Designed miniproteins, single chains, continued (5). Designs and how they scored, part 59

Each design is a single chain, and the fold is of that chain. pLDDT is the mean over its residues in the fold that is shown.

## One batch from the design tools (miniprotein)

Design m18033
Fold by ESMFold2-Fast:
Structure m18033 (fold): chain A 75 residues (1-75)
Amino acid sequence: MKSIEELEEELKKLWEKFLEKYKNKDIKGVQEVSEEMKKLLKELAEKLGFSEEQKKEILDRIEQITKKIIEELEA
């Protein structure tokens, strides 16, 4: 079972990987890392005691941001 500190370190590494894929215009890589980040953020929010409504809002916001980034990369 991962601690909050371990999840935070994994999130930081995924964010660095996301930026690398973004800089290389690797749309598929950005999508794959985004899905991993969503899963990790859901686990973090659950451990931090976020409500179901708060978790949904965070995930929906991330999905919207990811969609915009992909659209900009495809432009």
Scores: mean pLDDT 77

Design m18034
Fold by ESMFold2-Fast:
Structure m18034 (fold): chain A 76 residues (1-76)
Amino acid sequence: MIEFEITDELRPDLKIKANTLEDAKKKLSESGIPEDVQKIVERELEQVAEKVRKGEDVERTSEDGTFKIKGKNVEE
């Protein structure tokens, strides 16, 4: 299982936690973030998920420095 956490420095009330990539994307779509920004964060989530599946705990900041995406592998 992969645990995801997404935070946004411009939206301090935005904290998304999810146990799957699909759930993370769904919560992101429900967050009210503009669709163009959602697509950028979704690409970052996919890259984080790939690294976590390879056994790495990941903390990534988006290129504009506003989003922080964390992913870790958790045994079920």
Scores: mean pLDDT 76

Design m18035
Fold by ESMFold2-Fast:
Parts: structure tokens; sequence; C-alpha cells
Structure m18035 (fold): chain A 73 residues (1-73)
């Protein structure tokens, strides 16, 4: 299940406009956290989304990674 959420998020990132990408990254982090993913796994998925779509800025990636770290504690 967690892997399917990750795959869908990466696919969505490829199709998304630049304006929607910051919210999609944060939504992905929250969904994976609620599904029981580790902080390390969430960060790996966010980094993969960035690798697949370079319209995701480093700032947006960093904010989403920070959210993931705060959620896991």
Amino acid sequence: MIERIAEAAIEAAVLSSAENLPENLKATALLLYKAGASGEYIIEVLEEMHRKNKKISEKDLEEAKKLAEELVG
C-alpha cells in the first residue's frame, strides 16, 4: 500500500503544473506518514518526485522534507 501511494505521487508530480507541486509534495508527506511510512522513506519519495520533475524547486522540496521530519518526530 505505501509503495502504491509513492508511485501515484511520483506519477502525479510528472503531470502537475509548477503551481500545484508544493502542495502535492506536502500532501504526499502527510499521506505516507498516515499510512505508517518511516521518515526516511517519506524523504526518499519526495526526493524521487524532485528527480522526476525538475519544476519542483529545491525550496519546495526542503519545506516538504522539513514537514516529514516534524511529523515523524
Scores: mean pLDDT 77

Design m18036
Fold by ESMFold2-Fast:
Structure m18036 (fold): chain A 81 residues (1-81)
Amino acid sequence: MIHVHLKNQILGRPDPNATEEEVKEAIRELRPDLSDEEVDEIVRYLRERERPPTFYRPLLLQSKSVEEFIAELEKEPDYEP
């Protein structure tokens, strides 16, 4: 179980040193309904925007699909949890 990044996310603290695998695992823990391909798409999107590997927890929990999550991020690209 990955505690460092998930714990920092719960506390509202970004973890810029989180690895890609830790980011993927945290997304899977928050959204176990997402496929591996959908998780990979989210991670690639965040990396392409050159953002620290943080999660937008409210958007991840509220989004019904990867498309909705990406659309919300595009609407508020500088959103910090």
Scores: mean pLDDT 56

Design m18037
Fold by ESMFold2-Fast:
Structure m18037 (fold): chain A 86 residues (1-86)
Amino acid sequence: AGAPRVLEAKAEPSEVTAYPGQTVKVKLRALVQGPDGRLEEKEVEAELTIPADATGTFTYPVAAEVEWGGQRVGAVAEVKVNVLPP
């Protein structure tokens, strides 16, 4: 018994350049361990919406859920965002 666990997650691309209010798509690649100890790599698409008031360069956590045997577990990866002036 137990929930699946995310051991590692990466975003592709890991760095984006975008305008305030823009939505960009990233792929999250997650290494997931099941309750039985089995490891699988899973890929899921996530969207990152740049805040309308965002400026400069910052790191943004992008989260998505991956599915394991009818259960969902959260995966989080960091994306570096370079905000273009309006």
Scores: mean pLDDT 81

Design m18038
Fold by ESMFold2-Fast:
Structure m18038 (fold): chain A 81 residues (1-81)
Amino acid sequence: DDTKIGAKLLGLSEEEVKELEKKYGGKVIFLPSALDDESLVLHGLVAKEVDGKVEKELIKEKVLKGEETKEYVAQVEAAAA
């Protein structure tokens, strides 16, 4: 699952993810933002519904470069297959 890959890269355990979901009352998600061909920012967010709209709160982020970016993309593609 993409969630497990993102959590590991941001240094979050499965227990810490559950605690964050309980604390914020939402689902932890991980979204990449491209910086260049070799780097991206991985954002750890809590997605919660407020008044029928999904709101996202940033909890942690990490810049991935070179080999970390390639490994992340490969793992996400493998999890999606």
Scores: mean pLDDT 76

Design m18039
Fold by ESMFold2-Fast:
Structure m18039 (fold): chain A 64 residues (1-64)
Amino acid sequence: SAKEKKKEEFLKLTREKALTQSDMEVLDNISLQAQEMRSQGWSVDEVVEFVNEAMKVIEEVEKS
């Protein structure tokens, strides 16, 4: 779906940012993205799922 593709794009950007930016900057970007998703009509559950997936991406980058 269009939402799934958009979520995948956001997670890809989160991974790229996690490799190059500070943890605080990455967290700020995740927060801003979550707010944008809500403004675009994404459900709370969809946004929570995105945030959880983004946090896992940060953890994966830290373990590498």
Scores: mean pLDDT 80

Design m18040
Fold by ESMFold2-Fast:
Structure m18040 (fold): chain A 84 residues (1-84)
Amino acid sequence: MEKEIEELKKLAREYFSAVIELALIRAEKQKIEEEAKKAGRELSEEEKKKLEELEKREEEARKKIDETGPKLDELIEKFVKELG
């Protein structure tokens, strides 16, 4: 039980950290796009580069969610079955 609790905590941290990171990335992307739109201008080269970096980070966050989510769910189901 102790080892499984530690693994659950680790997976939960990794999963929720990725979920939070994804939300922050999406908010930052939206902010950059909205600032340009409100100013009535096209995205600058710096803003485009920033969006490309955020897109890469978004992909990495999604991959981590996809890897940790099912494992976290499996551990939760195991605890529910063992604890009744």
Scores: mean pLDDT 82

Design m18041
Fold by ESMFold2-Fast:
Structure m18041 (fold): chain A 76 residues (1-76)
Amino acid sequence: SALAAAEARRKAEQQKLARMIGLVLRIVGLLIDAVLNGAPQEVIDKLTELVKQALEAMKKGDLEKVEELLKEAEKL
């Protein structure tokens, strides 16, 4: 039925959004840790830019881009 299909779609969208939120929060956590541990300004600036890019990717529903940005952040 159309209702069952709509509910399944809504659940899938909610799970995808929750996953993207979790990934963005991990990048934010890396930024907080960098600031608290006195990382070089270049590292803080790059992590800040990655957070901004991850938020834009999340707005577009681009899970793959959010995953790539987290991997880039973890290399810092």
Scores: mean pLDDT 87

Design m18042
Fold by ESMFold2-Fast:
Structure m18042 (fold): chain A 62 residues (1-62)
Amino acid sequence: TPETVREITKLQFRRLALQSELWLIDEKAKKKGYLTPAEKAQKAANQAEIAALDAEIQKLQA
């Protein structure tokens, strides 16, 4: 349905934003050679949200 397509598109954009945040965290870690506890927590939270978004996208595509 058009509603399903719109919802999938929103989830995909949110996923891309989270991937961009992860990339920035990893680039900062590369420059200084380590991850802070706060950066590790943010990375874990973003990875968990991406996994949840992937599950919702697959559910809507089934």
Scores: mean pLDDT 87

Design m18043
Fold by ESMFold2-Fast:
Structure m18043 (fold): chain A 90 residues (1-90)
Amino acid sequence: MEPIAVIVGPSDHPAVLAIKKALEEAGVKNIIYIPDDEKVLSDRPVAYITTDDLEFAEKVKEKLSKLPEVEEVRIIKRPDGSYTLRIIAK
């Protein structure tokens, strides 16, 4: 499966820009943005990456965890055997 990333937050937010750049450098081509037009989101951007490749997920976690704009990166195993990487910005 090709990795799919979903970033929730303003596209011009510093954390969103840093996460997007790191994902593009890791080879993620499918990035979906969900803008917060009504400010219903947390004041911190959040991103999700779904993959069936654990090694890829661990590599992305290491890369994102080094960003000063990132507070937490977790790998969550899904019931179908795939993995979702959850990224919380500062």
Scores: mean pLDDT 76

Design m18044
Fold by ESMFold2-Fast:
Structure m18044 (fold): chain A 104 residues (1-104)
Amino acid sequence: MGRAVIRVEGRKAVIEVRGAGISAATLASAVAIGLGGKVTGIEIEGNRTIIETDKAKIEAEQEGDHVVVRIESKEPIDGDAIARGVRMAARLAGAEVEVEVEVF
């Protein structure tokens, strides 16, 4: 079973996903949908995916089965919205992921 840990600190968040086989691009896209906002830019370079919206910058980086997503938002981040995005990514990948949310 994969594990996702979401750490929210005001307008910044970090998501770490392990053992789920979810790509950086899939995770970044699903998180962007979960947070809402209009997509203004997408960059994909090798193992790295950056999605910019009118609300946030989402940067995902993949190394093997470990994906780290960093979010910088113009507004306080809703950890539940991120968790919804992570669960959406897991469903799209056909993976089971245990999701933990930490708010600081």
Scores: mean pLDDT 84

Design m18045
Fold by ESMFold2-Fast:
Structure m18045 (fold): chain A 66 residues (1-66)
Amino acid sequence: EFKVGDVVRLTGMLALVAEHDVGVRAGDLLRVVEISEKGMVTLENLATGATLTLPKSALPDYVEKV
């Protein structure tokens, strides 16, 4: 279960991350900044401020809570 304010780490599924490559990479720490009613999660890279949006259902395959 993911909540706004959670810190997560990218686990290395770079194929998905590359579709939204705006300065995020495997091992980066991101914060959940928004979870939409449609089940989309917006993450912000804590080091760069870059954002990445993933379906909530896909999130456990590509990120883990720290």
Scores: mean pLDDT 71

Design m18046
Fold by ESMFold2-Fast:
Structure m18046 (fold): chain A 64 residues (1-64)
Amino acid sequence: SLRAAAKELARMLGISVSTAYRLLVRGEQKGISAATLKRVVEGLLQRGYSGSEAWEVVKQILEQ
């Protein structure tokens, strides 16, 4: 569910669940599924990005 995905994303990025939920909704509007967005964030963290750095990348894609 989107709420479960939002909780996981919030934990990974260090943001609120409501912020993560809005982010996932915007992702869907741009054709990016919650599963795809989660994999992108996991990939950034695996490459040594911090949660805040990964959050900046995701914001540039989805909120800008």
Scores: mean pLDDT 81

Design m18047
Fold by ESMFold2-Fast:
Structure m18047 (fold): chain A 88 residues (1-88)
Amino acid sequence: SAAAEERARELFTRVLDRVAAEAERQGRLRGAAVARLVRRAALEGLPSEELAARAARELGLSEEELRALAAELTPIHKRAAEEVEAEL
């Protein structure tokens, strides 16, 4: 349903907000910028397959650079997702 899709988007954007904050706290400024831009694109209603591409274009990242930043953020994202799920 549209309500379930909107709820999933809200949870996803909450996770990304935490990822951005934690990446920034760790001094991972490029990773934090990617997370903030992905979050913004999600809030604008972009399809999930377009979110990372929008962030890469805005920051001038190659596919290799985006992949490296995504790998850096993976453990942060996993922890953020666990924290958000624990609050449900």
Scores: mean pLDDT 86

Design m18048
Fold by ESMFold2-Fast:
Structure m18048 (fold): chain A 107 residues (1-107)
Amino acid sequence: SEIDLLKKAEELVKEAIELLRKLMNGQITPDEAIEKLKEIVEELEKMKPNLSPEAQRIIDTVIEMLKDLIEKLEKGELTPLDIWRYIQGLEAARKYLEELIKKLEEE
């Protein structure tokens, strides 16, 4: 169902946020973060065609944020403030997905 896909997308966004927190704390390397973030992008791209147009727009925004993040990580051009900015953007997207899931569950 679309709800199951959106729940998986929210989990993938949470994983991306956790990777960035670990990166900020020096718990993982940039190369390890890049590998895992690329896997998250691939999973989101694979599920996108099976989502509604509204959900696709949210997921497209997440994919664009993660691709931009990956490019900056590969270049070594991320400050702690940049990482914090990405965490905040991903948290906002996570909240939009959570709200959309609640609307689709119709309570």
Scores: mean pLDDT 87

Design m18049
Fold by ESMFold2-Fast:
Structure m18049 (fold): chain A 73 residues (1-73)
Amino acid sequence: MAEEVAEGLYKSAESAREAAKKYPELRKIFLEAAKKFEEAGERVKKDPKAVQKALEELGKQLEKIGKAAEELL
C-alpha cells in the first residue's frame, strides 16, 4: 500500500514536469508541485503513517494548479 502511494506520487511528479514543458505559463507551479510530490513520496516510503499528510499536500498542490490555470485561461 505505502509503496504504491509513493510510486503514484513519483508518477505525479513526472507528469507535472511534463506539463511544465507543455505549459510554460504554468511552469513554476508545475515544477513546485513536482518537487512536493517527490518529497511526499520519499516521506511515505520511509513512514507509511505519512500517507494522509501526503494526500493532503497533493490536494493543496492540485488546488493551486487549478486556480492558476483558471486565472490564465
Scores: mean pLDDT 78

Design m18050
Fold by ESMFold2-Fast:
Structure m18050 (fold): chain A 55 residues (1-55)
Amino acid sequence: MGDEGLEIEADEISRVLGEDPETVLEKLRQGLANRQALARKAVEAAGMDTAPVPL
């Protein structure tokens, strides 16, 4: 998904918290980037494409 979903979510959270939506959006982007990095490392550690098998 692109940034549009994050922008909508950030705007809603911003309204609840009374924070700037730009700040909330930055935090959401950081979380997404971290999740992607973790997923990549997990695949590398498994030594396979994307087929997780129970050990």
Scores: mean pLDDT 67

Design m18051
Fold by ESMFold2-Fast:
Structure m18051 (fold): chain A 62 residues (1-62)
Amino acid sequence: MPEEVKQKARDILAGKLKPSKALETALKAIAVLKPKSLDELLQLYPGLKLSPEDQAIVEAIL
């Protein structure tokens, strides 16, 4: 995973960077469902549409 993606994940969690609407939805789902992985998140929230970049950020957070 590129360092730039890890930095974006840190900045989003610190409130320094605003997430996309899809990523914001994913972060809310993570807070409620507490998934162990991106695959588990997508199983629990199958309607969630994440770009490859947003998926990488979620993996960096989890």
Scores: mean pLDDT 79

Design m18052
Fold by ESMFold2-Fast:
Structure m18052 (fold): chain A 62 residues (1-62)
Amino acid sequence: SALVEEGKRLGEEGIRLLEEGRLEEGQRMATQGVLLYLDAGDEAGAAEIGRRAREVAERVAG
């Protein structure tokens, strides 16, 4: 679905920004990706993007 495709795009971009140390922008985009997955009914996709974003943010902040 278009929502899943956009959710994946925003989620991956968010994670990339978090890896670059752009915490605010990365968290914002990853959150948008998660919300689009949830809107599409893809709870597993939302959970995976959220988990990866948290792991990256914790690693970069530590």
Scores: mean pLDDT 87

Design m18053
Fold by ESMFold2-Fast:
Structure m18053 (fold): chain A 73 residues (1-73)
Amino acid sequence: SVEEAREAARRAIREVLDATGGDAEVANRSILTVATHLRGQGRDEEAQAVLEAGVEVLREAGLPVSPELEAAA
């Protein structure tokens, strides 16, 4: 579901940030990669939920959102 995709994205991005010591570039790329895969499967609503959740997690962490991610979300 869209809500399950959103929560899974929030968890996964927090794990990426923990593992990389807060690497915003890796986190931004990971969000875009997951959303691209979902769109490739025709799962556009879930892809949008992942993009929005990823932007929210980055902003909560005080990290920059890339222009590419802002344009996609």
Scores: mean pLDDT 84

Design m18054
Fold by ESMFold2-Fast:
Structure m18054 (fold): chain A 70 residues (1-70)
Amino acid sequence: MIEEEAKKKIEEAEKEIEDEFQQLTDQAVQQMQQLGLPQSLIDAARQQGKELAKKLIDAKKKEILEEAKK
C-alpha cells in the first residue's frame, strides 16, 4: 500500500536525518565551545539544527510521496 510504504520510508528517513543532524550539531557545538562562544549561541545552534532536520524531513516526505505517484 502506497501510504504504508511511504510512512515506513519517511520514518526511516526521519531517524537517519535526526541522527546525522544530532552528530553534526554535537561536532559544531564542540567547535563553538573550543572557540569560547557563549552558551546562548551554542543553544541556538542546537535549535537551528533541529529546525533544519525537520524541514529536510518534510521535503523528503514530499519527494517520497511524489515518487510513489509515478
Scores: mean pLDDT 76

Design m18055
Fold by ESMFold2-Fast:
Structure m18055 (fold): chain A 68 residues (1-68)
Amino acid sequence: MELTEEEREIVKKWAEKYGIPYDEAVELFKKLRELEKKDPSKAADKMMRVIDLLRQGKSVEEALKELE
């Protein structure tokens, strides 16, 4: 599923800010969006956790596991 132009810009900024590949940032964003559809409150908590992991220098793979 293709991201909107606005979503692509957000993901691009995330990739640049945290030093991660764009494709990996896209996958992370998609997982968060799917979680938001199921439980918006849990999605907000998980997003904060993912950002914290990325700030600590953890890999995108570790962040994705948090969303599984």
Scores: mean pLDDT 76

Design m18056
Fold by ESMFold2-Fast:
Structure m18056 (fold): chain A 91 residues (1-91)
Amino acid sequence: SEKISITVKDLNGEERVIEVEVERSDTIAEFAGKVYEALEPKDPEFAIEVVMAIHMVFDPDDKVSEYSVEEIQKKVNEALELLKARAEELK
């Protein structure tokens, strides 16, 4: 069991820390599911946005252990910025 902690900027520009325990053998899809379960009870909209971001930038069949925590944080933030830009264009 390994604890992954990433800092992300949500669609409102607020910094949030996401902490999830994962196994080295977990796939990106399993990691995304664990992120959803951790975030959904308090903020279901944010949970969906983060899961969408993960699936935009990673192959769901890849293992979490194939990526550094820094790479996961960077790519998720890049995807969230794209989602934010699209949301702002629709207003």
Scores: mean pLDDT 83

Design m18057
Fold by ESMFold2-Fast:
Structure m18057 (fold): chain A 117 residues (1-117)
Amino acid sequence: SELEKLLKELEEAMKNKDFEKTREIFLKFVALVLGLPLDTEKEKIFEKIAELAEEINGVDREVMLEELEKIFSDDPNDFYAGLVYALGPLYKYLEKKGDEEKIEYIIKAGQIIAKSL
């Protein structure tokens, strides 16, 4: 599966502390989870996450976009916080859809990120 391949690449990039490669792989992973093309621009990915967070959890779009921009921070704490913050709305979205397979991939992504802290 392409999602399994991306998770393996994510784990390797995070072990190597390669933040730029981690961002690239993570955005591709999120795009696939959302059913978007792998080459989808970060702005479109962030807009979709913010839309879902607003619709499902009533989270303000501006607040969500601000947290997602932390993925591009040079501060490691902000970087990791941004990655984790993105996973929450995705998990809730997939739960509402009943997409059990993709939920397992979100859980695995969260575990990879947690192990890198």
Scores: mean pLDDT 86

Design m18058
Fold by ESMFold2-Fast:
Parts: structure tokens; C-alpha cells; sequence
Structure m18058 (fold): chain A 81 residues (1-81)
């Protein structure tokens, strides 16, 4: 998955300022973690809840899952504030 695709998915979910911050954080992660976060962000942009998005990434390895859930929780914080 490309950084451009990840940035687009995150921008659809968060405010413009929040999207920039989250994209910067995610860009330092592994390709697997980027993929997991993008999958979760796409679900949220499609109208699913953050809990459903976190569930959708549970099939990744434990390390990738924990990283993705952490980043999705940060995205939720930006939207909820």
C-alpha cells in the first residue's frame, strides 16, 4: 500500500490537522502496520464504528494489531475532541 493511499484514507476520517499528524505517525510504521491502519480507516470512512475497525484488523499479527489499534485510538481521540 502506498503512503498516498494511506493519507487519503486518514484524511477522509479525521480533520485536516488531525489527518496530517496521524499520517506522520503512521508513515514511521512498517508496511504491515500501514496496511492495517488503512484498512481500519477505510471502514470508518465507510461509516463503520471505531470498534468495528479495530475488530477488522484482529487477523494481523499481535504486534501489527497493537500498533494499528493504537493509531486508530488516536484517530478516534481527534474526532471525539
Amino acid sequence: MTLSQMQDSITQVTSQSGASTITSIVSTQSNQSIGAVTDGADMISDGQTFDQAKQSVSHYTPDVYQQAVGILSQMQSYISS
Scores: mean pLDDT 67

Design m18059
Fold by ESMFold2-Fast:
Structure m18059 (fold): chain A 78 residues (1-78)
Amino acid sequence: SGKQKALRERQIAILKKQLKKLIRNAAKIQGKKYTDKEIDDIINDEKKMEKLIEETPDKSIQIGIKITVKRIKDLEAG
């Protein structure tokens, strides 16, 4: 239904905002700064995302990114 689609799209948007914050925090810990465009490029590219996750030294942030990515994929698939 249209209501279920709208709710799913809203939840995906919220999770993507959380994901961008996690990516910014991961970069900051490594002394790096990504532009909004670079963050969007990482989110839209599975290979770039996998590389970022592997290179993230903070295990809490790494797990946070993995969980958020999985939630987004699950919502986009259903």
Scores: mean pLDDT 85

Design m18060
Fold by ESMFold2-Fast:
Structure m18060 (fold): chain A 126 residues (1-126)
Amino acid sequence: DDLESLLPQLEARLAELRARLGEDHPEVARALHDLADVLHLQGKYEEALPLYRRALENLERALGDSLEVADALHSLASVLFEQGKYEEAIPLFERALEIYKRALPPDHPRITVTEFLLELAKKKLE
């Protein structure tokens, strides 16, 4: 899959959804998250961060503590982790983990991966 060719398509989709549904709609939040994921995969952390933050804010307002909010928390925390911002990543991983543990079985990959990254982030601060 060509990440470079996906970026203008995701930007066009985001613009269409914003115009049709308004800035605060959950579909706009999902499009922001998708765009941020592509930027994150390209190593464009500074560009991905504000999009992940916006997506999280919109999803929290619309859905409260849902699996989509936990996924957004995990994604934001992962970018911060990759930037070495461990103190900022830790509380976001902790919030994601609380939601995942309520909604998913204890051996689910979302739980085990988030627990692994949370413990690794804590060790980095030693």
Scores: mean pLDDT 88

Design m18061
Fold by ESMFold2-Fast:
Structure m18061 (fold): chain A 62 residues (1-62)
Amino acid sequence: SVERLQTLLGLDEEKAQEVVELARRAGALHREDPDNPEAAELSGEVNRMTREPSNKYLEEQE
């Protein structure tokens, strides 16, 4: 959920909503075809969005 992503990753509401939408799309595409390059591209975008803001906080919390 959006609220859970905001709490766990320190994202603002707009970014959390965008991450949820991208993750949902990536998951749907991956279920239809795991070799779909669009699914991999969207998963990469989600990872970029979640890793960049989280890098500063997760570094201490392994």
Scores: mean pLDDT 64

Design m18062
Fold by ESMFold2-Fast:
Structure m18062 (fold): chain A 100 residues (1-100)
Amino acid sequence: AATAEVNALLREYLAALDRMDELARQIEATPDPEERARLEAEGRALSAEHAPVGARLVALFADVSTDDPSAEAEVAAFLAAMDKLGVDEALKQEFLERLA
């Protein structure tokens, strides 16, 4: 079953998103061009480090996606994919809150 893998990958991905969100806020708040460039480089390195995790999650969700082209159906398919893959309710809520 992919349940344990999905839960582990989502937890890792959420931790990466939390770090990226903090970096984005620091970049926006930083008036110093040198410090901003440093933070942007740090963000790019973090993104590259976690790209394989994101790619694996996309592949796992793609296997359960609908062929309906509507945006509402895509969101519904994503939520259904989380349910089908047995994502922990606490991790599902944390992920949805991070995307809001």
Scores: mean pLDDT 68

Design m18063
Fold by ESMFold2-Fast:
Structure m18063 (fold): chain A 95 residues (1-95)
Amino acid sequence: SSRMQQLFEQTKTMSVQEISELMRQKRDEIIEEYKKTKDVKLFLKKKDELMDMLQQILDYAQQHLSDEDVTQVQNSVYSVISSLDDEYLKLVNSQ
């Protein structure tokens, strides 16, 4: 989405640590919004938007960053995806 694309552009000026924190923050915001709204369709839409942004961050890192930084970005991306999927399963199965 355009909002996630703007966030992706901002990551180009961030450190790997700042990128990792941003990804975790966006994951947590999606989970927190679902707890308040109980809107599964909104949750899935925002999850897909975050997944698209994470892929763009990873693609950019692979093309432009050092091997060490790429490894850290990959680990952060996979951790966020895994934890978001786990939280999604817990939240929707508890209904």
Scores: mean pLDDT 83

Design m18064
Fold by ESMFold2-Fast:
Structure m18064 (fold): chain A 64 residues (1-64)
Amino acid sequence: SPEELARKRAAEREAEERSMAWLKANYTPAELQELKDFLRKAHEKGVISEETYERLMAMLDEVG
């Protein structure tokens, strides 16, 4: 049902919010920037896909 889908999406958002809160609590803005720089370099080296890079960068932008 639309209600069940909404509840599942809410749970997924809560899990993301917990992950972002953990990053905010354990990483300084400078360390978050270092993670972004690391992801950029990993993408340049072909270690991660374009899709993974964009997704992780979006997450870190929401945190910082």
Scores: mean pLDDT 81

Design m18065
Fold by ESMFold2-Fast:
Structure m18065 (fold): chain A 110 residues (1-110)
Amino acid sequence: LDALVARLRALLAALRERLETLAARLKDKNPETAAKYAEAAALAREAIAALDAGDYDRALALVEEFLAKLEEIIKDLKENGSAEEKAEADALEGQRDFLRRLLAELRAAL
């Protein structure tokens, strides 16, 4: 369990940092997309706090909400994004798939 929680926490932290960086970069150019990234990053931060508290039920719920926001971001970037934004969507899609796997493993371990 501890190793799985550590992996999930590390991935959420990396995703949070990426989304915060993207939000800052896009703030003036695409404020609507920047706001979506900031919202997803906030959910990742709350999920990390829940994991650190040992509140796994809350962490699972927050990660599912985060995944739903990440899906919205990926879809928007693929449909309406520039070539650079579409490349970012492909990277986020890979991280989403890994996060889903870790979430399923955590559910099975609880």
Scores: mean pLDDT 84

Design m18066
Fold by ESMFold2-Fast:
Structure m18066 (fold): chain A 73 residues (1-73)
Amino acid sequence: AEELERLAREALEAGDWRRMILVANVLTHEGHLELAEELLQEGLEIARKNNDEETAKRFELAIKHNRTVAELK
């Protein structure tokens, strides 16, 4: 989890939204649901602050997926 969090943070700082979402999806699959949501929410906030509606929608979909997995586990 620690290495995946670091990779997500590096992707976030680099503006690599696709990589950030992919890393968060791996965290979701491994059962780190709260950490995945935290990282996805940070990405969503930054996308909204930058008025990037397309990237914001991608994060919203990833959060919805993570919450669905949380309800099943």
Scores: mean pLDDT 79

Design m18067
Fold by ESMFold2-Fast:
Structure m18067 (fold): chain A 69 residues (1-69)
Amino acid sequence: SIDSRQAMLDANKETIKLLEERAAEIKARVEKPDATEDDHLRLLVLELMIGSTRFIAERLEAKIAELKS
C-alpha cells in the first residue's frame, strides 16, 4: 500500500540523515594529518552505505508515484 511504502521511505530518509551526519564526522577525521587507513576505509564504507540507502529511497519514491497515478 501507499501508506506502508511511505512509512518505509520516511524511515529510510531518517537513516540517510544519520549516515550523512556520521560521514561529516569521519570526513573531518580523514582531513587530519594523523588520519589512518582505517579512517579512510570507514569513510569509504559509510559513503557506499549512503549510496545504497539513497538507491532504495529512489525506488520507493518511484513506486509511490506510480501507485498515486
Scores: mean pLDDT 85

